# Designs tried in a protein design run: designed miniproteins, single chains, continued (2). Part 83

Each design is a single chain, and the fold is of that chain. pLDDT is the mean over its residues in the fold that is shown.

## One batch from the design tools (miniprotein)

Design m6869
Fold by ESMFold2-Fast:
Structure m6869 (fold): chain A 73 residues (1-73)
Amino acid sequence: SEGKELYEKREEIFELALKIALEEGYSEYTARKLARAVVEHLLYGVPVRELAEREGVSQAAVSRMVKKVKEKL
């Protein structure tokens, strides 16, 4: 299933999201929070709103990172 395949690539997805966030000018601290949110959204379907609130980032930032990561997968 897609979910199982994404789980096996979880570290690659995290590193890709981290790289994109750093290239967008986020600090490493914030970039890691965005990368965690992207991974959990893609692997487990956790809502962007919930992840943004938990990680202390904007919903717009999480949604933008999800879109950019999907474009490169």
Scores: mean pLDDT 84

Design m6870
Fold by ESMFold2-Fast:
Structure m6870 (fold): chain A 74 residues (1-74)
Amino acid sequence: MELSEEEQEVLEEFEKEVREILVEALNTGDVAAALARLDEVAARTLSKLSPELQERLREQVAILKANLVATLAA
């Protein structure tokens, strides 16, 4: 898939926000808040991406949510 400069910037910003969410979740232990924030950030990011990138982002978000639950809510 071809990434535009704008799409690359949007994905980099998403990765930065995800990192912040994960750090906050580790500090607070609030998995529910982290999952809710991840969904909000993902929804915002999806609106700025092509359909092909939207599908990949949805897959990435599903994996991140599963890993967060496995790590903090076990």
Scores: mean pLDDT 78

Design m6871
Fold by ESMFold2-Fast:
Structure m6871 (fold): chain A 78 residues (1-78)
Amino acid sequence: SKATEEQKEKFEELKKKVGSKLDNKELLPPIPTLKELLKLAVALGDKEMEEKTTKALLELGVPEEEIEKLKKEVEEEL
């Protein structure tokens, strides 16, 4: 399924604001922001951003099972 134009715009804005910070654990965005970025990355099929955001969530102590559940929920809604 195609992502909405609104989802695409939000994803590009979040990538500009926080994408470069995903490689630095001391500069990681808040968990809700990372969860939003993960959902958008899955919806848009951006595998690189999906992987980087997953790693960031794991660094902040979000369980792998919770991250995988979020990915599946987005895939089921597509």
Scores: mean pLDDT 79

Design m6872
Fold by ESMFold2-Fast:
Structure m6872 (fold): chain A 109 residues (1-109)
Amino acid sequence: PETLLEVTATGPALRAAAAVPLDAEVAVLSLEVRSEDGRERRVALPREWRTGGEALAAIADAVEAAAAELGVDVAASRFTLTVRLELGEGGSSVEGMAAVGELLAAGAA
């Protein structure tokens, strides 16, 4: 099943969230990164199954790359992320969605 998430986070907060291991399988279908000044970057990520932690690490890497392209300081700037995910089958889909959502929210804190 697909889901859409919107979260606001700093690069360091996303990187910290990625350090928490999650076994739930997710695939990142699309990622849009918006800086505080409203400039947007769509990031192409390979569509592959990842653990939640691996998916968050890929998102953190993508935000760092987008910050460099936009000429903004990733450590000092907040980004609004629009993320479309596909969740793995086998009873983990709801848990994967909740876990990824919670990690992104915790990373934004």
Scores: mean pLDDT 70

Design m6873
Fold by ESMFold2-Fast:
Structure m6873 (fold): chain A 76 residues (1-76)
Amino acid sequence: MLPDITKLSKEGRQKLAELARKMVEEIKKNFPEMKEKADELSKRIDEALENDDYEGLQKAFEEVVKLAREYYKKKF
């Protein structure tokens, strides 16, 4: 079950963003062709957190999940 971003505390959202950034960095390290998309997602997460943009943050996390699925497909 995907956590509801709006029900998380600011601290909880920051922890999820940190986890998402780590995932994005691992994908970028293993697949340099994904670097541009990975960097864009990290930037969007940071901007959404700074602006309390819950919709933007939710969309950014959904994009991280999509990127992770693409990473999984490339790994096999």
Scores: mean pLDDT 74

Design m6874
Fold by ESMFold2-Fast:
Structure m6874 (fold): chain A 95 residues (1-95)
Amino acid sequence: DEILKEFEKKYEEFTEKLIEALKKAGLITSEEEEKQFRGTLDGGKELMLSGDEEKTEKVFEALRGVLELLEKKGIDVSELRKLLEELEELAKKLK
C-alpha cells in the first residue's frame, strides 16, 4: 500500500528529527533516555495504525505539545511541525 509506505517513511523521518531536536535541547542526555523515547514513539505509531481515531488524536496532541516545548527552548520546529501535519493527513487516509 503506497499510503502506508509513505506514512512509515514520514514517521521514521519525524522520529529521527525529533530525537535530534530533543538531544539539542538537552531533553535526551543518554542512550537509555533515547531508547525509552523511541519506544514511546513506536507505541504512538501502533496506535495511529490501529484505526482508533480518539487515541490517534491524543497521540498527535501529545506530539504537538512536545514541539511547543522544544520551540520554547529555542529549537526551530518548523520542519517537524510540517512532517507532523503530513502524518495526520496520511493517518486519516489509512482509515
Scores: mean pLDDT 84

Design m6875
Fold by ESMFold2-Fast:
Structure m6875 (fold): chain A 84 residues (1-84)
Amino acid sequence: MSEEEKKLGEKAVKEAHEHTLLVRDSPVSGEAIRLTGSAAGYYSEAVELGEAGDLEKAKEYLERALEHAEKTKELAERALKEKQ
C-alpha cells in the first residue's frame, strides 16, 4: 500500500467521522455511525494487509473503506440539507 493510498483512506475515514458528528441528532445518525464504522474497519484491515505484503487484498479493502466513507458523507450531507 502506497503512502498516498494510506493518506487517501485516512482522510476519507476522518471526513466520514466528522460528517457523522454533524448529524448525531438526526434520524440518520445510526446509519451514519454504521457506515463510518465499516469504513474505519476496512481501512484498518487494508493497512494491516499492506504491511503484511498482501497488496491485492489491501487495495480491495481500501476501495471498500472509500465506498463506505463516501456513502456516509452523502447521507450526512442530505440530512443537513433537509434540516436547514
Scores: mean pLDDT 84

Design m6876
Fold by ESMFold2-Fast:
Structure m6876 (fold): chain A 90 residues (1-90)
Amino acid sequence: MARLKRIAAAIASGLLGREVRDGRPLPEEERDRLIDEFLDKLGLPEEEKEEVRRLAREFLERFRAARSEQELIDLLLEEGLITEEEAAAA
């Protein structure tokens, strides 16, 4: 669980960063294509790929709901995805 959760959050963070750079939310088709591209590079079993797809979609929605950088940092801390030291450096 923890490893797949961390992979999913990393993918979601990358997707959010792309959305912020481009100034628009990713369409679902483009989002899912990018997730699959990352998963194919990782060589995960199909069962683990489905879990990461689900978690990455959930994290992206939660990240999109954050209204500030601090809210995003707080979400990452709550999920155990970053340390207090990493949050302070952001």
Scores: mean pLDDT 73

Design m6877
Fold by ESMFold2-Fast:
Structure m6877 (fold): chain A 73 residues (1-73)
Amino acid sequence: GLPAEAREHAARGGRAMREAGAGEEADKFQMQGVSYAASGRGEEGRRALLEAARAAGDPEATKHLEQAAQAIA
């Protein structure tokens, strides 16, 4: 499953993205990353969260999404 630390960072990153108006592409990658990691597809989840971090365009969102990716084993 998705570790609690990864879930918390993904949620914080998602909120920061929405407050910054990051757009649909960043939201899509964040949702895919959480879904993949929760389904046992950790590598794909990690990659999707890193793509969300790159698309976010906000330093706080990027930091939290990268930390979420790191917390996925």
Scores: mean pLDDT 82

Design m6878
Fold by ESMFold2-Fast:
Structure m6878 (fold): chain A 92 residues (1-92)
Amino acid sequence: DLIERQAEATVRATREFLERFEEAREEAIRHALETGEAEEVVRGLERQAELLRRLAEEFEAAGYREAARAAEEGARALEEIARAVREAAARA
């Protein structure tokens, strides 16, 4: 029950995140450059990506394949934003 609700929530949250991916990327870059905290932003994004990858493994083991794929896709998107933040900071 709890795992099923968590799987559904993960699919929904990831879909919403991916629909706003470009906005999220621009906001992360803007925040990092305005605050000078690019390393902190990158570290946070990479940590969240790692948590989503672990969650994906748990969903896969429990048979929630759609949620596992969503979590993996979310992790890749967060890593892409982290890379963009790192590149923007290097050019600043």
Scores: mean pLDDT 87

Design m6879
Fold by ESMFold2-Fast:
Structure m6879 (fold): chain A 93 residues (1-93)
Amino acid sequence: SINELVTAIKNKDEVLVEKILKKLGLSAESLAKQPDAGSWLLKGHMEGVLDQLFAVEVELTKVSPILADAFHIVATEYARKKKPLQTLLDDLK
């Protein structure tokens, strides 16, 4: 589930992240093909959290590109499901 993916990202568990993404059939490439992905991320800017999301993604990229891709996927899914993006930041603490 997406909640399991968030926990795996929080723990920086690349192996678990890869297994969950494969099970869900999700990839950064598959989400990039969704026409509204950019619009859902723009919602984060309206909520004043987009800069914080980008900062987390940059820090995860330094640890592993897979963790950064998984975070981007989770952020897009939270936005698409109309969940507050601040909730994702809080879930990662």
Scores: mean pLDDT 71

Design m6880
Fold by ESMFold2-Fast:
Structure m6880 (fold): chain A 82 residues (1-82)
Amino acid sequence: EERERLARAIRVALESGEKVSPETKYAIATGYGEAGVEDSDSIENRARKAAEAILKLIEENPEYREGFKAGVDALLAEYERE
């Protein structure tokens, strides 16, 4: 399931505390803004909300597909494999 796949990648990125690419940071920040992530949310909840929001934006708004897809692809390439 692509939502679960992306949520896992975001969670790993957040938990690692490692250097994150600008594309990955952009995708996560966009997801946070769209999902209304709260400071009280756990890392798991933040990752889930961000993944759902990003995928929904790509799916429902063709104009966002090109820009957001690059960020999503970078995130998956960096953290799904690791």
Scores: mean pLDDT 64

Design m6881
Fold by ESMFold2-Fast:
Structure m6881 (fold): chain A 79 residues (1-79)
Amino acid sequence: HMLERLRKLQEEAYKRAKELIDNKDYEGLLNWVKEELEKHKDDPLARKAILNGVITAAEEKKDYELISKITVIANEILK
């Protein structure tokens, strides 16, 4: 059940990121990532699942600048 929850978090993050990227709402995506990571600050597995979903969506679009910005936000929240 715990692994199923992490899979769903990753899948939901992927779908949300893909939706925002398709709409070219990059500012909305970065704000959503920041809020979700802050919400799950004390849950490292949830944070990793969320980041994996978002990064996978950005990688499929080959948007390396977006991946870089997501990584900066993650580092600021996690450190």
Scores: mean pLDDT 80

Design m6882
Fold by ESMFold2-Fast:
Structure m6882 (fold): chain A 82 residues (1-82)
Amino acid sequence: GPEEGRKIALEGLKEALRILKETGDVKEAAEIAFKAAKEAEEKGGIEAAGLARAAGVTALDSGDVEAAIKALEGAIEKLEEL
């Protein structure tokens, strides 16, 4: 349901943020975010999946580690408010 999808998206984005802070690999962080979005959507967390997917797109399009961190952190904050 929506709550299961929210938890999946939240855990996935926290992992993406951890990897990004550790490695600086924006592409890997975005791939983790996209995977979390897909899994969240499959569990019925459509809104959570949208937030995770948008964060992944923003991170990848930024080409910048600091901007990618801010995108992931913003999405995490929004997911915690769902």
Scores: mean pLDDT 87

Design m6883
Fold by ESMFold2-Fast:
Structure m6883 (fold): chain A 93 residues (1-93)
Amino acid sequence: EQELREKYAEELIKELEKLASESDLSAAGRDVVRRAIEDIRRAIEEGKSFEEAVELGRNALRMGLELGALSEETVRRMEEIMERQLKKFKEEL
């Protein structure tokens, strides 16, 4: 299961980085996405489930929205990516 968690975390991170590059984010917005990615990586390293890692990433993005660093549209699109990757992970288990 660890290899599967690492695989899906890497795929999720790549999709989030791609969306961030396409979204013309502010410096603050880029910092929030970087923190969300770091939270996901740390959770996987700590042996947390992929679902828990995704939730930690979502929490970082939501904080960015509350602080005005990310738009509601950008957060929604990133959460859609997270939900899709989580569904794929559950289907492969």
Scores: mean pLDDT 84

Design m6884
Fold by ESMFold2-Fast:
Structure m6884 (fold): chain A 93 residues (1-93)
Amino acid sequence: ARKKLEELIKEMDKETLVQRAALAKFFDLEEKKKLTPEEIEKLAKELSSEAKEIVEKIKRGSLSEEEIQELLELVERFEDLLDRVGESVRKVL
């Protein structure tokens, strides 16, 4: 919901929020493909361009409900990824 997006933007800047979503998307794609360094660079450029467009849409208030839901799901996925890494580190310590 738009209200949840507005609350998250209040807690973190919109650039950070979109960066976290882009990173979650990058890790999901990288896990599904064995990417070469050139493919990684190309994907990073594509995701950076997409992130800039999303930030501009947030500034204009022009995000659709579907775009908002996707963004929120990606941010939640990033948080889950961080928790998973933390658990893996605890098991080694």
Scores: mean pLDDT 74

Design m6885
Fold by ESMFold2-Fast:
Structure m6885 (fold): chain A 85 residues (1-85)
Amino acid sequence: NESLAKVGEKLAETGKKLAELGKEAGDEKAKKMGELGYKLAKEGAKRAKEGASVEESIGLILRGLGYSIEAALRLKKKGIEIPKV
């Protein structure tokens, strides 16, 4: 599923940017959450590209998105501009 793989790759990029913002802000928790968002979305995208079930790929991507949302909310509380908000 190439479309799902593309969505996963875009969400992985978002997680990576959030991890970078967390590092710059000195927020270890936000950094780790962004890293998890990146890793899970990237894995979901890879599995979608390799022909894994839509359910499996979506599950990984959504879990990654959840971590990215937590990182974004944490950074927003500190007044940091979120790349996709």
Scores: mean pLDDT 81

Design m6886
Fold by ESMFold2-Fast:
Structure m6886 (fold): chain A 84 residues (1-84)
Amino acid sequence: MKTVLVLGASGRIGAEKARELAEQGHRVVAAGRSAEKLEELAKELSPYAEVTPVEYDPSDLSSLGRLLAAIREHGVEEAIDARP
């Protein structure tokens, strides 16, 4: 199992990638602009794998700090950019 970062996980394509990864048993750090959608995704995927929601907006420097902290804390090995 890997720990994978999905950027744009609150979007349709990013959410589908997170589902595929979690169903394969990978841990997912799900980053996106909608905290609500990320939390719903994490709850949906909780039976398959650990999914960590991270609210991230490139225009907000504090959210960048949270994203970088999550990458370090969860040992992200691979990143997928699913942003439109």
Scores: mean pLDDT 81

Design m6887
Fold by ESMFold2-Fast:
Parts: C-alpha cells; sequence; structure tokens
Structure m6887 (fold): chain A 60 residues (1-60)
C-alpha cells in the first residue's frame, strides 16, 4: 500500500521514477519525505494525526 501510494504521487507530480525507493526509505526512517518535481515544485509527504499519508505541494 505505501509503495503504491508513493508511486502514484510521483506519477501525478511528474517526478523521476528512481525517487520511489528514496521516498519510501525517508518515510520509513524519519516519517516524512521531500522531493522536487521537474517543474520546481517541492512536494512534502508525512503522516497526519490519524496516521494517514498526507501530501503538500509548494511552488518554487
Amino acid sequence: MLQDQVRRILLEEDAPQDLEANVITQLQNQKDAGFVTSNGNLVLLGYNSSGKLSKQVIPP
């Protein structure tokens, strides 16, 4: 489930496929993750108070 969610987010945000493993590792180790899209947007991932994965997109 987590892998499928991360893959979908990367595809939706037009991010490199090779970031999938890195983002999953960040989420497992530090409970948050960040990556930059091809358009320069910063995408932040984390878990909300209910334990659900949340996404925030910040423009450049």
Scores: mean pLDDT 79

Design m6888
Fold by ESMFold2-Fast:
Structure m6888 (fold): chain A 85 residues (1-85)
Amino acid sequence: QLQQLISQLQDLARKAEEAGDTLTARLARQAVQAIQQQDIFGLEITLGMARMRLAVSKLAGDEQTAALSQQLIDLLDQALQILRS
């Protein structure tokens, strides 16, 4: 359900912002907007950015940012699966 994913993305954005991860918070909010607009390409761009952030965070040993980025990726994958069905 897209509304449930939107709520989870909004919760993730809040958690990321509280953790000082303003970029992951912005990506989560961009994902919410893309879902509301049914913008599949916008979601794919956001997913690409989240994957790059995950890779960089893992290389830097930033486990908190890596965990938040992985959560974002999982929610984006779910949203894309629903929107493409």
Scores: mean pLDDT 88

Design m6889
Fold by ESMFold2-Fast:
Structure m6889 (fold): chain A 68 residues (1-68)
Amino acid sequence: MSDFEKGRQLYDEAMRHFDEGNGEEAARLATQSAELFKKSGDMESARKSLSLSAGAQGNFDRALELHS
């Protein structure tokens, strides 16, 4: 399995977790996906994965801010 193929699998899994509201898992998987896409030279997919990770992380940050 190439870095690109691994990145695609992790991105698909991250999207699934994001859709289910699992922001922590989605952010972790999307970050790993972005790193693999960067290694494969696919900067567009890497940026898309980082955007997904940021969106998922934003759900955590808002939950923490709501506490304060």
Scores: mean pLDDT 76

Design m6890
Fold by ESMFold2-Fast:
Structure m6890 (fold): chain A 94 residues (1-94)
Amino acid sequence: SATAQALSAQSQALAKEAREFAERMRREAEGSTPAEGVQLLREAAKHLREVASQLVDMAAESKDDTAAAQHMAEAKTAVDLARELEEEAARLAA
């Protein structure tokens, strides 16, 4: 439906922004001191978990099961990106 397509487009835009943000923050961390990089990656991971929460809310508000599944898949992507940044911060802190 048109509504499902609009919600899918919003979810895809949020997921794209999350991916681009994660990639940018990884590059910034690589150019920073280890201490600055750790802090940057941890704050970036926190932001990505907030994006995931927004996507979960969009899934809950969706009247279309397919759109809800897409929002949940994108939320999982944001959580996975946050986890990757947290692991990278842990490696950099070691």
Scores: mean pLDDT 81

Design m6891
Fold by ESMFold2-Fast:
Structure m6891 (fold): chain A 93 residues (1-93)
Amino acid sequence: MDEAMQYLMKGNLALEEGNYKEAIEYFKKAIELASKEDPTSPLVALSLYNLGLAYKGLGDYEEAKKYLQEAAEIARKGGDERLAAFIEQLLKQ
């Protein structure tokens, strides 16, 4: 497992435990590392999506919406139309 994926997994565990600030730090590291290899990779899109969920957990809905919009854009640029459409549908709710 690459280092970016390890940070994504650590972020997911922190998110599930309600440790939203810790989750944000892990997802930001996952984005940094994954973006250096491929800025439109599925790891970048998923990490941005989960970063949005972590901000939503904190009650920061403006930051959550921002990162969810970025996640949909990166997913679309990377050819993941399914993930982009899923996130766009969530933003309409």
Scores: mean pLDDT 86

Design m6892
Fold by ESMFold2-Fast:
Structure m6892 (fold): chain A 76 residues (1-76)
Amino acid sequence: SRVEELNRQLEAVLTDPSLSEAERVARARALLDQGADPTAPVGTGRPLVEYIASLIPTVEDQSLYRDLLAYAQSLV
């Protein structure tokens, strides 16, 4: 489905080492705006919001990822 595709793209973007953290978050936000479902499971089987939360301690700009998480949560 479109939602499954958008959620897969979002997961891939957030872990893409060729992109800056700012580029990852900007693209992830665009995918959410396109209809990625923050409550649907990503490839890991976890809801997208839980996946985003799990990335926060692994990134340099934690505030940027917390803002992404808050945005995703606002869409629930």
Scores: mean pLDDT 84

Design m6893
Fold by ESMFold2-Fast:
Structure m6893 (fold): chain A 82 residues (1-82)
Amino acid sequence: MEEEIRKLAERWVENPPTDEEVREIAKSLTLDEINLLAREIIRLFEKKYPKGATSEQIGRVIGLVLRLIGAYIDVEIEEKRK
């Protein structure tokens, strides 16, 4: 799973995911795996911009991570209500 999450993070950093893709992944991953995915996205961004990123580039990675966390919270709330 860790290698699959790393490959997913690489794909998402290169090609921004749709909200539907983010929600689908949030439904399929555990909290630990969501945390790993978020950390890998951040690490890949650091590697891509080793001399520093613009505010816009930083905003995009923060936005992606927040979308992932938000989707996971929504899934957990829905599961708790089922």
Scores: mean pLDDT 77

Design m6894
Fold by ESMFold2-Fast:
Order: C-alpha cells, then structure tokens, then sequence
Structure m6894 (fold): chain A 97 residues (1-97)
C-alpha cells in the first residue's frame, strides 16, 4: 500500500539519522514525510483526533531534534530520532487494533 511505502521511507530515514547523524536537510525531509503519512492516514479513514494527536507529537519531537542538532548534541538528536520511530510504531499498533 502507499501508506506502507511511506512508513518504510520514514523508518529508513530514522535508521540513517541514528547511524550517520542528524542534519537539517534530513529533518526537513522527515517533516515532509510526516505530512504525507498524516494525509494518507486521514484519507484511509483513521480517527481524526488520533491522527491529529500523533501529528502534534511528531512535530514537537522534530523541533526538539532540530534544537539538539543545532547545538551539536548528537546524543540528544539520536534519542529524539529513536522517539520519533517509537511514536510511529505506537500509531501503527493502534491502527491495527
């Protein structure tokens, strides 16, 4: 499915960020991908409030990751990338329930 492809791209980007470090370009790519995933979830008829809450959590984590990356806090940036991965997994579990 289209959602599965977007999820795979998201996971691949997170894995690369954890392995190779977090850049502003990667954060911007992840931001666009979150928008695409969120839009697709809504098009597939997922609960609007759950999708909104999910989107808000991801945006907050993205901005936190951006702050760490700008400060040169590689550990903080990686930890936030891991949290972004965990939030997606939680949302997917809710969607399958």
Amino acid sequence: SELEKLVEEYKGLIERMIREGVTEEDIDRLSKLIGQITKKMLELGMDVMEVVKFSMRLVGLLEEMRIYARQGDEEGARRTAEELGEELERMLEKAQS
Scores: mean pLDDT 86

Design m6895
Fold by ESMFold2-Fast:
Structure m6895 (fold): chain A 85 residues (1-85)
Amino acid sequence: SKKEAAEQAGFLGAYTAYHYYKVHGLSREEAIGLGAGEALKVLQSQGVEVSLEAAREGARAGLDALLQGKSLPEAGKIGGEAILK
């Protein structure tokens, strides 16, 4: 479903953004951009059309959830909700 695709995209976007931000020391905006790119690939592979800006908002929301100590599945759900707004 579109909701499941968005949650999967949010999961990968959050994971990617967190990894590059925390492990590789990239800037917050560079890490969010990389997360958005991965989220967009997931959505496109499942036939869900969204803007890059929507994917970026999902990666941002997911990254912020992980930085607050939420689990990766929780961050994916939060990111997916942000993508679909």
Scores: mean pLDDT 88

Design m6896
Fold by ESMFold2-Fast:
Structure m6896 (fold): chain A 88 residues (1-88)
Amino acid sequence: SAARRERILAIVQRIRERLAKTSEEAAKIPDEAEREALGRATLEEIVRETAAELAELGLVPSVGEFNKLPTEEQYELMLKRLREELAS
């Protein structure tokens, strides 16, 4: 369980670092639509890079079913599962 917790903490840290980097880049963009596009692209990249690892950890039902969800819902489901694991 300690090794599992360490892996989950590493995933959460990578997500936080990616979001922080995107926020820094977004602050440089004066156009609202371009900031929103950067935000969406960041969520898509986080989901793409993280989904396989979460499937290996048993935190998503299946990659196929997970990939049918909209990106925002995929991201929220991933965060929910990670939070639940860290609360246990």
Scores: mean pLDDT 82

Design m6897
Fold by ESMFold2-Fast:
Structure m6897 (fold): chain A 90 residues (1-90)
Amino acid sequence: EPPLSAEEELARAREVLARTQEYISKNKEEIIAQMNAIKPTLSAADQQVVDQVIEYIRNLDVRGMYRLQARTYNLASTAARLAAIEEAEA
């Protein structure tokens, strides 16, 4: 996986964020219902994460969801995308 330039990483991060926000905005109720349906199959720790994600979806806080995902699942790519967006906003 070749490294992306800072500009390419930022552009990709903004595009993913915008697409995710649009998708969630259009499908909010269905996404929440699906998350609640799978919640009982998850560990207690993961159920708490799902509850937090549902709260972010209700508020359309896509960045909050990405921050939680990066911390909970230790996803370097998600953390890098958030850092690139935040750096560009500074």
Scores: mean pLDDT 68

Design m6898
Fold by ESMFold2-Fast:
Structure m6898 (fold): chain A 92 residues (1-92)
Amino acid sequence: MAPPIQAKRKLSEEEIKEAIEKAKVYGLDDIAEKIEEAWEKGDWELVERLVQALEKLIEGIEWAREHLEKKGLFGEAWKEEQKLIEERKKKI
């Protein structure tokens, strides 16, 4: 991709779309809605802030997931749920 003219804009449209999809996968629909609304209105700064907040939340969830896996039973249940969500998204 060609580099953006404005250095302020770090995220591409594809990255924003991926962030929205990730939010929905992780059950963060409220954030996904806000990102979509901000993007529709052209509020790129708000979009970037919301994506940053989403990334931190996802990192926290992944960190917690890793710790739950160390407990065995809970890690497997979390893994099964993620697997089902991923499979469901691929089928639709």
Scores: mean pLDDT 69

Design m6899
Fold by ESMFold2-Fast:
Structure m6899 (fold): chain A 87 residues (1-87)
Amino acid sequence: DEVEDANLFTAAALTVIGTALDLGQLEKGQEVARLINELARLADTASPEQRALIREGLEKATDAAVQGKLDEAVKILRETLEQVRAA
């Protein structure tokens, strides 16, 4: 679902970048924005399997960010990007 995917990317961006800004971690906020933008670009041509990996990664990163675990959220996004590229 294109709308579901767009909503998930928006929720992840607002939550993870928002957490980075709240913590004064502007450089990590920029890295998160780049990682999410790369995942969004890959999502346009992604297989169903790749889309499932993206959805899981975005949900886990959002959950970590809500808990204030910004480094965890960044790690999840990086690992998700690597998994999607390898698939």
Scores: mean pLDDT 83

Design m6900
Fold by ESMFold2-Fast:
Structure m6900 (fold): chain A 63 residues (1-63)
Amino acid sequence: SASELEKAKEKAKELAEQLAEKLKAAGYDSVKIEEVGEDEFVVTATKGDEVKVVRFSALDLLK
């Protein structure tokens, strides 16, 4: 259902935003969230030479 996908997308966005806040609090120099494709949010964080990338997909949240 489109409405279920929309809710899953909102949940994925919330998870990405929560992770971004935690990474900023953990001392990462740069943290950003990007929407990739139609249903995925990517959190990219850098700390010195370290780059961390975490993906949240709305489709992974659907049953």
Scores: mean pLDDT 80

Design m6901
Fold by ESMFold2-Fast:
Structure m6901 (fold): chain A 79 residues (1-79)
Amino acid sequence: SMDEELAELGERNREYQEAAVAEMKPKAEEAAAAGGGREDVAALLEEVIEIFRERAPEDEDAARLAEAVRAALAAAKAA
């Protein structure tokens, strides 16, 4: 059935998104800890926010984390 095959592909895509989120979190933290320029940190945080936003419809924790990261980025830009 096409519906069953499509559902399986959807699950695989979700796994890939979860892996991307898990990969980007440490990169953003590492960039911040390493004292990277504001511009470099901001670019990485924007990528993390975009990944979380795409996952947000299925994961409230991801949405909440994306909002927290966005707020931190806005505060950093304001200084």
Scores: mean pLDDT 60

Design m6902
Fold by ESMFold2-Fast:
Structure m6902 (fold): chain A 90 residues (1-90)
Amino acid sequence: SPADELLKFIEENKENLSPEIVELAKKIVEALRAGDKEAALKYLEELESLVEEKTPEIEELFEKLREAIEAGDVELALGILAEILVFLKE
């Protein structure tokens, strides 16, 4: 599933991500799997707060992810979260 693929990506890239980002990303994935929009948005806000240097590109990705979660589009939300994590590991 897209969620399992993203969890594998997180595990394989954990050395390039902070432990806090890894934990929050996993919590967002599990909240999305559960259909818990409120929890997903809470963990997204916490994840965004850990990003000290916000470029216009990363800010747009966070906005798009929030909109996807609010719309209940789980597959789109997982894809955007993956893009955010790729950005953060580099």
Scores: mean pLDDT 86

